# Designed miniproteins, single chains, continued (5): the designs that were tried, part 90

Each design is a single chain, and the fold is of that chain. pLDDT is the mean over its residues in the fold that is shown.

## One batch from the design tools (miniprotein)

Design m19116
Fold by ESMFold2-Fast:
Structure m19116 (fold): chain A 68 residues (1-68)
Amino acid sequence: MSVEDVADFMVTELGVPREKARALAQALQDMKKAGFTEDEVLSAAPLIAQAFGLPVENVRKAIRLAYG
């Protein structure tokens, strides 16, 4: 899944502003490239949600899409 595909999902399905969606999608891609597992990133979802100012459930959906 590309950064733009994950960003588009967040904009269209979760109502996230595009700049914020792209920043989170890039961060998720960077974590995946760095070797973090889906479970490790999901465990960090509350911290990611606080950092981006998003509901934790929306962050979990974005993580699952980025790793699926």
Scores: mean pLDDT 86

Design m19117
Fold by ESMFold2-Fast:
Structure m19117 (fold): chain A 73 residues (1-73)
Amino acid sequence: MDARAKGAAGGIAGSYAAHQGMTEEEGWKLGYDVAGGRAAAVGGSYGARPAKQGMNGFETSLAGARAGEEAGE
């Protein structure tokens, strides 16, 4: 997988974890486990963060993908 795909996968995993009420650490671990690597981990952590502040899944997945691209590139 390229950095963009890893970031997107991580962001989606983080968003899913946040919707189920999981912590930031759980989101980070899920992202890392799904795609493996820094981009995925960063995406997962970022995706889990904003959801707890009242943001919906669409916004969290997009933010996670963007963060993953920056870290992977």
Scores: mean pLDDT 65

Design m19118
Fold by ESMFold2-Fast:
Formats: C-alpha cells, sequence, structure tokens
Structure m19118 (fold): chain A 99 residues (1-99)
C-alpha cells in the first residue's frame, strides 16, 4: 500500500469539502436541488485537490460525492441527503485522523 503523508493544503481542501457537503445537504432539505448540485460540484473539486495535495484516501470520498451528485441530478433527493450525511461523517473522520 503506497504511503502518502497528508499536507496542510490537503486538510484545508477537506475542511472546505466538508462545509460544501453540509451546505448541499441543507439545500437538498430545503428543496433547492440546483444550489445543492453547485455545492456538490465545488466539494468534488476540493476533494480532487486534497488527493492531488497528498491525501489519496480523498479519492474514495470523491467517488462518494459523485454518486450523491448523480442522485441529486436524477431527483433522488432523499438518497442524496442520506449520502451527503454519510459523506460528511467520513470527511470529518479523515480530517480527525490527520489533525
Amino acid sequence: VPFSPATPEALEHLEKARDLIEKAREALKNGDVETAIKYLEEAIDHLHRAADAGLPEAVFLLIGAVMILNDAKQGNVDEAIEGAERLEKRVKELIEKYK
């Protein structure tokens, strides 16, 4: 298994992704699917940047975010909300591990 140390830059991108996922979840709960999609797309970009900055575990979070984005785009709002809640927890756990 390749070793890749987390950087402060990678952790900053994880924190931003967490905040964006939380905002997406709240937008979905309020029926604002278009705003949620925008927040999810920004979260995906930050997760990609976290992986590039030395945190390869962020790739699995990125895959999760893409699945939630697809659920939101298909109108599976309840599934997208549940997925966002689980993803937020996983991002928080990864931040705590490297903090």
Scores: mean pLDDT 84

Design m19119
Fold by ESMFold2-Fast:
Structure m19119 (fold): chain A 68 residues (1-68)
Amino acid sequence: MSKEAEERVRDYLLQKGLSEEDVEEILEYAKKKGIHPTEIGAIISRLEAEGKEITKERILEELDKLAS
């Protein structure tokens, strides 16, 4: 996994008001499921485009849909 991609996604999630603990949980869950950090960035962009609030729960639900 690219450290630069992971760090960019971490910064982006923090900027959206998520806690450091929530961000680490999201990143660790994605790693466990074999999902690249860029997919988290795509999820956030889509949720924003849809006018939805960026929350840990929504991100984890979207990651679960990718983990098939």
Scores: mean pLDDT 80

Design m19120
Fold by ESMFold2-Fast:
Structure m19120 (fold): chain A 65 residues (1-65)
Amino acid sequence: MSQQLLDRGNRHMRQRDFDSAIRDFQQALRINPSSDIFDNLSGAYLSNGNSDLALQYTDLSQQLS
């Protein structure tokens, strides 16, 4: 189930629909926290112009790795 949210979020990223990508990645995170999901959230926030949140999720990803 979380993999489907990740796949849909990644499609939104390719479409430059970063708000929808963030929502899908956040939902995936609630189901199955992983460094990959934190990396995806970091990338989505960075692309959406929110560097502060991007850095927070990068730090969380590194803690799980």
Scores: mean pLDDT 83

Design m19121
Fold by ESMFold2-Fast:
Structure m19121 (fold): chain A 77 residues (1-77)
Amino acid sequence: SEIEKLKEEFRKKSEEFAEEAHAAAQAGDLEKIKELLEEMKEWLDKQIAKLKALGDDETVKLLEQAKARLEEAIKKL
C-alpha cells in the first residue's frame, strides 16, 4: 500500500538522518545538526500532506506530534 511505502521511506530517511547527525555530533558541528533537523522537519511536512490525502488521520496526528518535538529540539540548539 502507499502507507506501507511511506513507512519504509520514513525508516530509510530516519536512518540516513541519524547517521549524519551522529557524524555531526562527533565533530561538534551544531550548525550541521540544526540543518539536518530542519531538513527532517520539511520532509515530515511532505509526508503529513501525503497521509492526509490517504485518510490516515491517526498517523498524521503522530507525525504532527513528532514535528512539534523536532521544532522544540531546533529551538534548544
Scores: mean pLDDT 78

Design m19122
Fold by ESMFold2-Fast:
Structure m19122 (fold): chain A 66 residues (1-66)
Amino acid sequence: DALQAAQGLLAVSRETGARITVDFAPDGDAVRATLTVEHPDPEARARAERDARPWAETLARAQTRQ
């Protein structure tokens, strides 16, 4: 759910030290999440992006439900 996804994103950010931003945009009849991950170390950035992606996608799916 949305709460678990948000908590997952926060956990990844805290674990990796990366700054994670999720932006939502319409994509047809769905909502697409654009994940931006900032870290001075490219390996830490890649790891954070990999671990954050499933949470961002879960949050996007929750955003389409009203």
Scores: mean pLDDT 77

Design m19123
Fold by ESMFold2-Fast:
Structure m19123 (fold): chain A 98 residues (1-98)
Amino acid sequence: SSLEEELKAKIAEYDKQLAATTDPEEKRKLLGRSIVDIMGLSIRLQMSKLDREEQIERALFWLQLDKGLSPEELEKARKKLKKMSKEELIDLIIRMLL
């Protein structure tokens, strides 16, 4: 998977940058960016393995936890999510988690 290679390359890039960074404040900022970027790619990779129905259920699970949606609001959300592509669903899940 190109996503698996991208994730591996991103981890190696950040490891190299962190090893070269001596300023504690810049290192802290770089660590924060690395966590967000690596987690985002990891979520994208895992979600890409799911079919659209599984991605919809995952998105609804996170919407329920993040927004506390009622059953009626979840049903309305499900109808909207059914109109989205796999990539749009992945992007939504990443935005909810990061």
Scores: mean pLDDT 86

Design m19124
Fold by ESMFold2-Fast:
Structure m19124 (fold): chain A 72 residues (1-72)
Amino acid sequence: DAAAEEKAFENGLIVIRAEELKGLPRERLEEILRELAERLNVSVEEIRERMERHREKAEEYVEELKRRLEEE
């Protein structure tokens, strides 16, 4: 199911972006992006482009996490 695979990929990118926003080191982020690019048989540039497309969702995810942490 291509839609389910794309959704799983998007969720993975959201998590990676959220980890970057939480202070993940640049070196570790580049390593993860390279592994994803190889696994999906795409370029690192395509992965970065997809991350930018999902930046809004990643930002919402981080905001939701902050809100929940503040409520606890």
Scores: mean pLDDT 64

Design m19125
Fold by ESMFold2-Fast:
Structure m19125 (fold): chain A 53 residues (1-53)
Amino acid sequence: SERMEKIIEVGTEESLLLMKAWVAKKQGVDPEVVRKLEEQADAKRRELAALEA
């Protein structure tokens, strides 16, 4: 279903953003850049929660 497809897509996007944040932290990137990536992941998590409700 379209809902299942969106759940997979948004969940994948969240995972990629969390991975980018982890890599940025490991490489000593500016904490503000890491924070923005985490905020983007949080937005995707909110979107995912709405789709799963």
Scores: mean pLDDT 84

Design m19126
Fold by ESMFold2-Fast:
Structure m19126 (fold): chain A 100 residues (1-100)
Amino acid sequence: SEKEAVEKELKLQVLLISAEGTIIVAENAIKSQKDKEKLIKRLEEEIKLIEELIKEAEELLEELEKNPLVPEERIKKLRERLEEVKEGLKKLKEELEKLK
């Protein structure tokens, strides 16, 4: 239904905003946190949160892609944001490995 599509899209947007914000916070922590042990713990917690947000976002995006009421251009933009979030997560994992 149209209402169900709108509710799922809004939920997906909230998940993407949360993941994007968490990546920014983690990137700032890498630049500012001088305590290596605190930075490692923080990055592990942030990475876990982002992975959970990505999993839920992927499930919602797959459901939205099956709905003919959702414009293809809107799906494309949401997919592009999710891929940027995945790339951000990959970079955070690489930074975490450098600290170990």
Scores: mean pLDDT 87

Design m19127
Fold by ESMFold2-Fast:
Structure m19127 (fold): chain A 75 residues (1-75)
Amino acid sequence: SPELEKLAEEALEIAKRIHELLKSLPEEKRKELFGEVGKLLREMGEAIANEDIEKVKEQVEKLKELLREAEELAK
C-alpha cells in the first residue's frame, strides 16, 4: 500500500531524529527513550504485517510524542 509505505517512511524519519537527539541525553534517559522507540517500531511492524492502517497511524503519532519529549529533554 502506498499509504503504508509513506507512513513507514515518516516513522523512520522520526526515529532517526529521536536517535540524533539521544546523543545529547544522559545514559539513563538515552536507554529509556531508545527502548520506547524500539517498542513502538516493533508494534508498527506488526500493524504493517496486518495491513492495519489505523494502528500504523497511531504508532506514528506516539513516535511524534516521543520526539517532542526528546526535544524538551535535549534543551
Scores: mean pLDDT 85

Design m19128
Fold by ESMFold2-Fast:
Order: C-alpha cells, then sequence, then structure tokens
Structure m19128 (fold): chain A 108 residues (1-108)
C-alpha cells in the first residue's frame, strides 16, 4: 500500500536480487535500476536510503525496507524523488520499530 502512494517510478527487489514488482518504469530502464540496486544493497541498513545519483537525465535512489526488500526510485524531478524517499524511510523506520517491540515482548 505504501508503494501505491509513490509519485516516482519504482522497482522492488528481494534481498536475493529478484524483481518482485514495478510501477511507472519503462522495461528498458529496469537493467539500470537493477545495477543501482546491486551497487548499494550491501551498504544499506533497514530504513536507510542511498545518495541521489543523476544518470541519463534521471534522478535515482534506493531505500531498504523493514521487510529486507529494496525499492529503487527513478524520477526526472528531484523534489518528487526526495519526497518519496522520505515517505519510504519513515514507513521503514515505523515498521522496524514494531519488529523491535515484538522481539522485546518475546524476550520478556
Amino acid sequence: SILDELETGWALFSPSGKLLSKKNVPDELIPTLEEFYKEYKDSLKIGEASEIVERDGYYIAVVRLASGNYVVLISKDKEILEKDIAKLVEYSKRAMGEIIEEAVKRAL
């Protein structure tokens, strides 16, 4: 449902690199998003975003979700991209807070 609120084009990748879903991204750009995911996946903790990179007139970033999945975002509008990154980071931090709370309850 959070992905339906995004204004950017996006692609969702599993931790193993499998494309799970995408929206508003031409098929020709999927390899570019997959390469970007591969470049940043090992450096990102849950709830973290990459730096925004400009490639071929597009702004691109990746966010790691609480599920462990990665969302690669693409837009020609940097401000729209920044807003979508903020939404995903907030969503991921909230979801991770719930996971931590449940883990603490199970340890008590």
Scores: mean pLDDT 83

Design m19129
Fold by ESMFold2-Fast:
Structure m19129 (fold): chain A 74 residues (1-74)
Amino acid sequence: SQADQLLQQIQQLLQQIKQAVDNKAPISEVEALVRQLVDLGTELLTIASPEQAKQLDAILQEAADLVEAHRKSY
């Protein structure tokens, strides 16, 4: 489904955020990836099942934690 495809793209963006943080990428690069993830997440929420929405919430929390840790290390 379109929702499953969006969720896969969101999961791929989370992996890219993890790699960028591990690689000590500029905060601007990490923030750009987070913006893309939030945009796709907003689209997913319009069509998501409750289970998919729960998965998205977990992904968004993980991304937020990674960004906060990255900012503190800058």
Scores: mean pLDDT 85

Design m19130
Fold by ESMFold2-Fast:
Structure m19130 (fold): chain A 65 residues (1-65)
Amino acid sequence: IDDLIEELERTLREEGGLSERQIESLRQAVRDGNLVTLRAAERELRELGLERSAELVRKIIEAVA
């Protein structure tokens, strides 16, 4: 899961759609297993057109759930 978090952070920085605060909040949601926040983040990323990041969040949700 740490590898998925690192890939997500790298992909989010490459796609440029989120602030550093938003990336840190997402990292914390993964650590806490907060599925509500993670599902909301996946939806937001898809709305922003950040499909690679959204797919990584989906994989994290599946790994945590």
Scores: mean pLDDT 78

Design m19131
Fold by ESMFold2-Fast:
Structure m19131 (fold): chain A 99 residues (1-99)
Amino acid sequence: MEEALKLEEEWAEENHKPFEELAPKLTPEEKRQLVYEKMLEAARRLEEEVGAREIAVRAEIALHLEAGREEEARRLAEREGRLDLLEEVRAEIEARRAA
């Protein structure tokens, strides 16, 4: 009971709507299945959004590095907390130039 209520609260927080308003006539089992489905959908969407941001940050870092603006690339990576991407993109550019 308490776990199902918390799951509904988490779903409502993420979707900005009470679950009961969207599915008032579903059985408890149907509600649980729908909540799990929506939670998985939200998790996949979050991964897609984070992935899209990483692609954008990588592209900006690559643009600055190819233009010789290493300081701007470093500042961007520091701002995003992704100094790992700076090193990866630098290695990728060096590999492409060596090929």
Scores: mean pLDDT 67

Design m19132
Fold by ESMFold2-Fast:
Structure m19132 (fold): chain A 61 residues (1-61)
Amino acid sequence: MEPSLEEKLKEIGEEAVKELEEKTGLPVLDDAQEFYAKVDKKVLEEILKKATEKAEELERE
């Protein structure tokens, strides 16, 4: 299959969200609102940085 750029970016975002859950131990998929209230902003920033790097790599390749 040939995923569009949007599909690929979506996948990167989904993975970032899952990694956030793994790192914080909070059930982001089950209770997103509570996750957001409790999430460590440092961890959030780290995950976003990785997602950005992946997006750049995707564009470069």
Scores: mean pLDDT 70

Design m19133
Fold by ESMFold2-Fast:
Structure m19133 (fold): chain A 94 residues (1-94)
Amino acid sequence: SNLEGARGAGKGAMEGGKDDPQAYNAGLSIGSASYTGAEAGSPDGAYFNGLVAGRGAAQIAGPEKARRAGMSWAEGGKNHPVGFAGGYGAALGA
């Protein structure tokens, strides 16, 4: 089924993310810091956008695609790069 294929692809993308632990760990560390008081508008929205982007990347094979998606969203949400990175890292690391 398409759902089983998507779950397998998500698992594979997260496994591929381990080949680039710097991007993954940066997302987690930055996201944690965001929730300790960094603000410039709405970090909650940035976190949610990062989570959605990370879930999408987890369904795409390979860490390169995950990184490109993260970079693109970081530019779009650069007012809250920390919150975005946190959500993205959480989706990749779970």
Scores: mean pLDDT 46

Design m19134
Fold by ESMFold2-Fast:
Structure m19134 (fold): chain A 55 residues (1-55)
Amino acid sequence: MRAEKDRIAAAVRELFTLLGMEEQGDALVKESEALDPEQAIAHLVEGARAVVAAS
């Protein structure tokens, strides 16, 4: 569970960096650290989806 969350967080950070939104990616990952692992994964996925849709 933790390893899966960390892998998803790393992928989301890479995506945001590619979009020129590294600071927003860092903020999203930091927000997910306060959540349960399952909720953190959902939060990271939704955040990534919203940014891709807005790009």
Scores: mean pLDDT 77

Design m19135
Fold by ESMFold2-Fast:
Structure m19135 (fold): chain A 90 residues (1-90)
Amino acid sequence: PHLIIELTVELIEQAIEHLKKGDVEKAKELLEKAKNLLSYLSKSGNEKAKQALDYVQSAIDHLKKGDVESALKYAEKALKLVKELKEESS
């Protein structure tokens, strides 16, 4: 679980960096990968992983609408939860 959580943190951090640079397509790819990992963690009963998954999905949905500002806010909320999950698993 710890390595999957670390990878999820890195994917979301890189997605946020790409969004700040205007690279929406790359950010969406990274968020979709983070979503897949969070989906796996949430199925194992992790509440914070489920909440982070919901935020990543919201970020992706806003990117599909061209709302980069809202996508950034949701991605940052997801990152906070995944970092908390990482600290709890360490």
Scores: mean pLDDT 86

Design m19136
Fold by ESMFold2-Fast:
Structure m19136 (fold): chain A 73 residues (1-73)
Amino acid sequence: SPAQQEQIARLRQRMDELERQAARLSNPEVRLQVGVNIGMAQILLWMAEQTGDPQFLERAGKLLEENERLLAE
């Protein structure tokens, strides 16, 4: 749906921002974990786009929340 496409676009914008933040991290373990979560979220957003299943969007959102937590001190 158009609403789902807009939600996917917003989640991709948040991912791009988190990826830029992760690239500036000094801790290699945190940088690796954030990178893995971004890769998984990209796959989930692609699955949401292909299937229309909102569960993939929910799972992607939770991975972004995990990354926001990892980036917080």
Scores: mean pLDDT 84

Design m19137
Fold by ESMFold2-Fast:
Structure m19137 (fold): chain A 98 residues (1-98)
Amino acid sequence: SPIRKLISLLIAALLLLMAAEFSEDTDGELRSALDLVDEAIKLAEKIGASPELLEHLRKAREYIEKALKTPDREERLKHIREAQDHLLKALKLAGEES
């Protein structure tokens, strides 16, 4: 099921963002999470997911990019947590579309 693949991508991205919270070098985890979110957006668009689901994926992507560009640890963590919140909302919506 395409929706099950979407859910798997979102769970994997969430796990990488959680790992990024505890790492001194977060760039690897953040880049991997960004790649997974990009694949999730592509898949969500292909399956005609709701505009609300797509908006949460796009916001998660935006916050991961902000985290990657932010040298300050505290501000980077704020962006990581915003990305997590949007991915959790996308995951809930994906479950409702199953």
Scores: mean pLDDT 88

Design m19138
Fold by ESMFold2-Fast:
Structure m19138 (fold): chain A 85 residues (1-85)
Amino acid sequence: APQPSPEVLARVTETAREAAALIAAGDYEGARRLLEEAAEELRETDPYAAALLYTALAYVYRAAGDEEKAKEYYEIGRALKAEAA
């Protein structure tokens, strides 16, 4: 399966840390926007990395009480992981 480059993996890790800090501050909107923008940017070149970010986005929506959006992003993440396999 294609693996993210060290640079892409570092970006995913840093984005996840920033999103976690925003969630801890109660900024769920900022966390969602950050994760979505990063996932969309990586979707074409690094689908596995994008899948990790979409999965994180699903958890943020769930934490914010938006279960329908959480399901949508979870399924997007799973589909991209299957595509990257």
Scores: mean pLDDT 81

Design m19139
Fold by ESMFold2-Fast:
Structure m19139 (fold): chain A 70 residues (1-70)
Amino acid sequence: SAEIAALSAEMQKLQDEIVELTKRILELSKSTNPADIEKGQELQREYFEKSKRLVELRKKMEAAYEAVKA
């Protein structure tokens, strides 16, 4: 229960961060300014890393539920 609650909180935080990154990337994608293009690429890399972490947390959540049912 405590582990599942902690995982849920971390996943929610990552979801919120991903939403904000998506909005920022979209705004930067409208720019032809080289600095904005570079920043957009940086944020896309951050988006990828956060998305990867979210997948890892989801697998941990699934394992925690299976441990309770087994």
Scores: mean pLDDT 83

Design m19140
Fold by ESMFold2-Fast:
Structure m19140 (fold): chain A 62 residues (1-62)
Amino acid sequence: GKETEEKENEVAKKASELYKEKGSSDELTENTQEGAIEARKLLKDGGTAEEALKIIEKELSK
């Protein structure tokens, strides 16, 4: 639905911001994509954008 699409777009923007902050390497691109996939699954299961962003942040903080 529209709400899920809006949350996915917000999470994608935040993931891009974190990717740029970390220096945009090939390895970091893989980690960012993995986090985005996991976050998107959470959103489809009825999770919040805040919870999805925490997943991405943890993946990039390794």
Scores: mean pLDDT 66

Design m19141
Fold by ESMFold2-Fast:
Structure m19141 (fold): chain A 61 residues (1-61)
Amino acid sequence: GSGVVTLENGQYVARVTIGDASASATGATAAEGEQAMDDATDQALARRRELALKRFAELFR
């Protein structure tokens, strides 16, 4: 996967992409920006897991 944290309009914006799944989160401080990266990563992983489970279910239908 890939991710980046950028400073946009005074806020730290974290964007993460893992395969076909992407997520973003924001923070007001550098520390919150680090937390936002973790949150975005968790959201992207959860979304990817849901997509994988849907594809797996399709193999049995």
Scores: mean pLDDT 79

Design m19142
Fold by ESMFold2-Fast:
Parts: C-alpha cells; structure tokens; sequence
Structure m19142 (fold): chain A 111 residues (1-111)
C-alpha cells in the first residue's frame, strides 16, 4: 500500500492510479466483511490517513470518499456495503459533504 503522502500528492496532481489501487484493496476487504462490519473499512481508512491522531481534514475526507466511490466502480456488486460505509462516514464525519456527493454519484449510476 502507498503512503498517505504519496496518495495526497497524487490526488493534488490529478493522478487517480494510487486511489484506484487503494480502492481495489477496499473492495477486497468489503467482499469478505459481513454487512454489520462494513464500518470497519471507514475506520481503517481513517486510521490509515490520520494515524493515531484522527483529526479530520477536508482533503482526507475527500480522498476517502473517492476511494469508496472507486471501490464501487471496481465491483458494483458491493453497492449496498459501500452505501452503508458512506452513510456511516456521513454520520460520523465533521466533513460529510464528500461522502454525500459520492453517495449521490452511486445513486445516479444505479439508474
């Protein structure tokens, strides 16, 4: 897995490749998790981006929302798990707007 600095630098440069690689790992994780535990993906992403100091940033929350949206695009069968993860993130984030936008994009792609 890439460092959080490499992910942030790529995001700022418009390079989506590191985000897609992280999204592939997230999709694999979600596939084996029961529905009751999908919140662990969000908690793991927060730990990865913020470490032990879980101070939320707009850029970090935007990156997590993009990773979850890309995970849906990689494996659309995970739609319900990803929607639950996004809803959990909206409820528990001080910056919910990126997750709301990702959820809206998924809903638009689902007819």
Amino acid sequence: MLSRKELLDAYKAGDTTPIRKLAEEVARFLKVLPDEKVHLVVDSLRLYFYGSNLIESKEGEELMAKVLLEAYKIDPSLREKIRKALEYAIKNSSVPEPFKKALEEIDKLEE
Scores: mean pLDDT 76

Design m19143
Fold by ESMFold2-Fast:
Structure m19143 (fold): chain A 84 residues (1-84)
Amino acid sequence: DAAFQKEREEVLALMKEAAENGMSEEELAELVRRLTRLLYRLVLANPEEVKPEDFRAFLREQAAQLEAMGMTLLARAVREALAE
């Protein structure tokens, strides 16, 4: 899937930029949303390794933990990625 490959390359480029120049909370939340969506697409392509339902449950748990730690913007990004 060319679209998946392009998104993967763009996410990796953003991660590199973040490591070198830093990023705002909004930029980090957008990166997390894109990364979560990319991983979810990978899970959907390989359901024999990870069930989509199990992956969604895991990410909902992670979002709840992020929210409990006060990382509400990151928690929202994860939940939004799962809704789309």
Scores: mean pLDDT 80

Design m19144
Fold by ESMFold2-Fast:
Structure m19144 (fold): chain A 82 residues (1-82)
Amino acid sequence: KEELIRRTHEILLEQARELGLEELVEELERLEDDPEAFARWAEEVFGFTEESMKLYLEIHAIGEALKQGLPAEEIQKIVAEI
C-alpha cells in the first residue's frame, strides 16, 4: 500500500513538472514525505482510491514499456508486480 502511494506520487509529480503545472508541483513536493497525507489529498482532489492508483500505475508502466519497445511478455511481468 505505501509503495503504491509513493509510486503514484512520484509519477504525478513527474507529469506535473512535464506539463509546467508549477502550483501542483509545489503541492506535490509538500506532500513528498507524508504518504498518508498524499493519499488523503489525492482522494479529496481527484477521487483517487487505492484501485484507481493501481490502475494509474499499470497504465503508466505499459506506456513506458511500449516507448522502450519491450516485448509483451516483459510488459506482462511489469504489470503483474503492481
Scores: mean pLDDT 75

Design m19145
Fold by ESMFold2-Fast:
Structure m19145 (fold): chain A 73 residues (1-73)
Amino acid sequence: AKEEREKILEINAQKMAEKHKEQGMTFEQALEIQKEVVDFATQGLLEAEKSFLLTFYKMTEEQVRKKLEELRK
């Protein structure tokens, strides 16, 4: 249900913030990224995370794809 989706969103945001903590990512930033996704699947590549990595870390698309592959492990 909708309330369950909100809980999943928060969990995903926490995981993302932890993975990018050394780069200065906050829970608030991770939560905003998660809110941009249509699907709250935890296993898939997230378009919002790809967009964030391209912009925030100034990565190329190739570097982003490689980074997302590493993060899925």
Scores: mean pLDDT 63

Design m19146
Fold by ESMFold2-Fast:
Structure m19146 (fold): chain A 63 residues (1-63)
Amino acid sequence: MGPAGDLAAGLAGGSLAAIRTGAAEALKNGMEGEARDYARKAVEAPDLATAREYAEKALRAAG
């Protein structure tokens, strides 16, 4: 599904803005369950380390 790919692209971008954008696109494209909760936390993350942690958790939950 596109949501996991969007989030992976955000992580590959390596910036807070890239991860937040990837997580927002993943939510828009129908990421569900625990993965959705982690993706929301990644969008709201105050710093790169927190955003990366939640984005990685979202990908693991989606997989």
Scores: mean pLDDT 83

Design m19147
Fold by ESMFold2-Fast:
Structure m19147 (fold): chain A 136 residues (1-136)
Amino acid sequence: MSHVELLDNLFSDDPAVRAAALEALRALAATLSEAELRAMIQLLTDPSMPATVRAMSALLLGLGYDKLDDPAEAVEPLIAALRDPDPRVRRAAALGLGLIGQRHPELVVEPLRALLSDPDPAVREAAALALALIEA
């Protein structure tokens, strides 16, 4: 699966397609070391990186955050990415925060609620999905 297909499948109308995409990303994130996750923070926060690289970095960071010493190391760059000029990055950051919010809702719920007012409809849908993941 390409990075573009994987990102698109996370927002599929088919719940089986969404589940398969999330499982593939979880498997990929499970192979990453703490140092590689910190490298994802560098890629996510570098505006010279392609939006697809920043978006994928946000998702992997959200899936692997528990390998970091402090969840804030992942949460802070992901909240900053909610203001990225590319809606694909904002969408991916919202999902990453939703995954962290399953254990740390107090860190992410308010930024995700604010994102429900995003001008891009796909970003608003990602915020709603992220909040649903926290409340599941």
Scores: mean pLDDT 82

Design m19148
Fold by ESMFold2-Fast:
Structure m19148 (fold): chain A 85 residues (1-85)
Amino acid sequence: SIKDEVLEVLERQIEKLRESNPKLAKYLEEMKERIEKVDESKILDVILETGEKIEKELSDDEVNLFRQVYTDVLDAMLEARRKEG
């Protein structure tokens, strides 16, 4: 499902970032928790809303790293949607 594929990508990114960027990993954990609590139809809205809030809390260097991770999450969402559509 779209939800399972998005959550899998988020979990992998969180695990990868826990030691190098714990602040970013924490924000991704918050995004993951919100996605787990919503219906599949609301996942994109959660990603967009939480992504915007995270960017405001990050430095310019951190934003560049976050955008790479965020792109991977969005790509997972779009690929899962393509497979289901």
Scores: mean pLDDT 82

Design m19149
Fold by ESMFold2-Fast:
Structure m19149 (fold): chain A 72 residues (1-72)
Amino acid sequence: MNIAQYRDALMEKVKGKKELDKEEFFEIMREINVPEEWYEYLFKEADLDKDGVITPEELAYALGMLSGPPPQ
């Protein structure tokens, strides 16, 4: 499974938001049926500042880099 297929749906859900915390981000991923195995991995990749929040720009960057299944 490839997280890139969810890029447009994720970006639309985060559009207009300044920042997303971990709980809010996981809720959005759940709403669009992203597999649970991607939740922690994608959040860690998008959290470039390591401050526990992400921006839509950081998410777009992470989604651009990701392909294939999450690491185990």
Scores: mean pLDDT 71

Design m19150
Fold by ESMFold2-Fast:
Structure m19150 (fold): chain A 76 residues (1-76)
Amino acid sequence: MIEELLQELKEKFADNPEVQAKINSLEFLLEEKNYDEAASILEEIAGICQNKGDEELANKCFEIAAELREKATIKK
């Protein structure tokens, strides 16, 4: 679920202003139903999670990003 993932990311990266800015952008894009751009931001965050060695969070990000891309194609 996206809200649980966003909370985990906010806690994991509380001291990382760059990731916090990406999370804020992601929340804004989700509110605007811009699912393609939201998925792109989430994929960027997933890459950061992989670089930090958190494969489980990275996989959750990629999975939800894929769901967002499906919403973008169905709800044009």
Scores: mean pLDDT 81

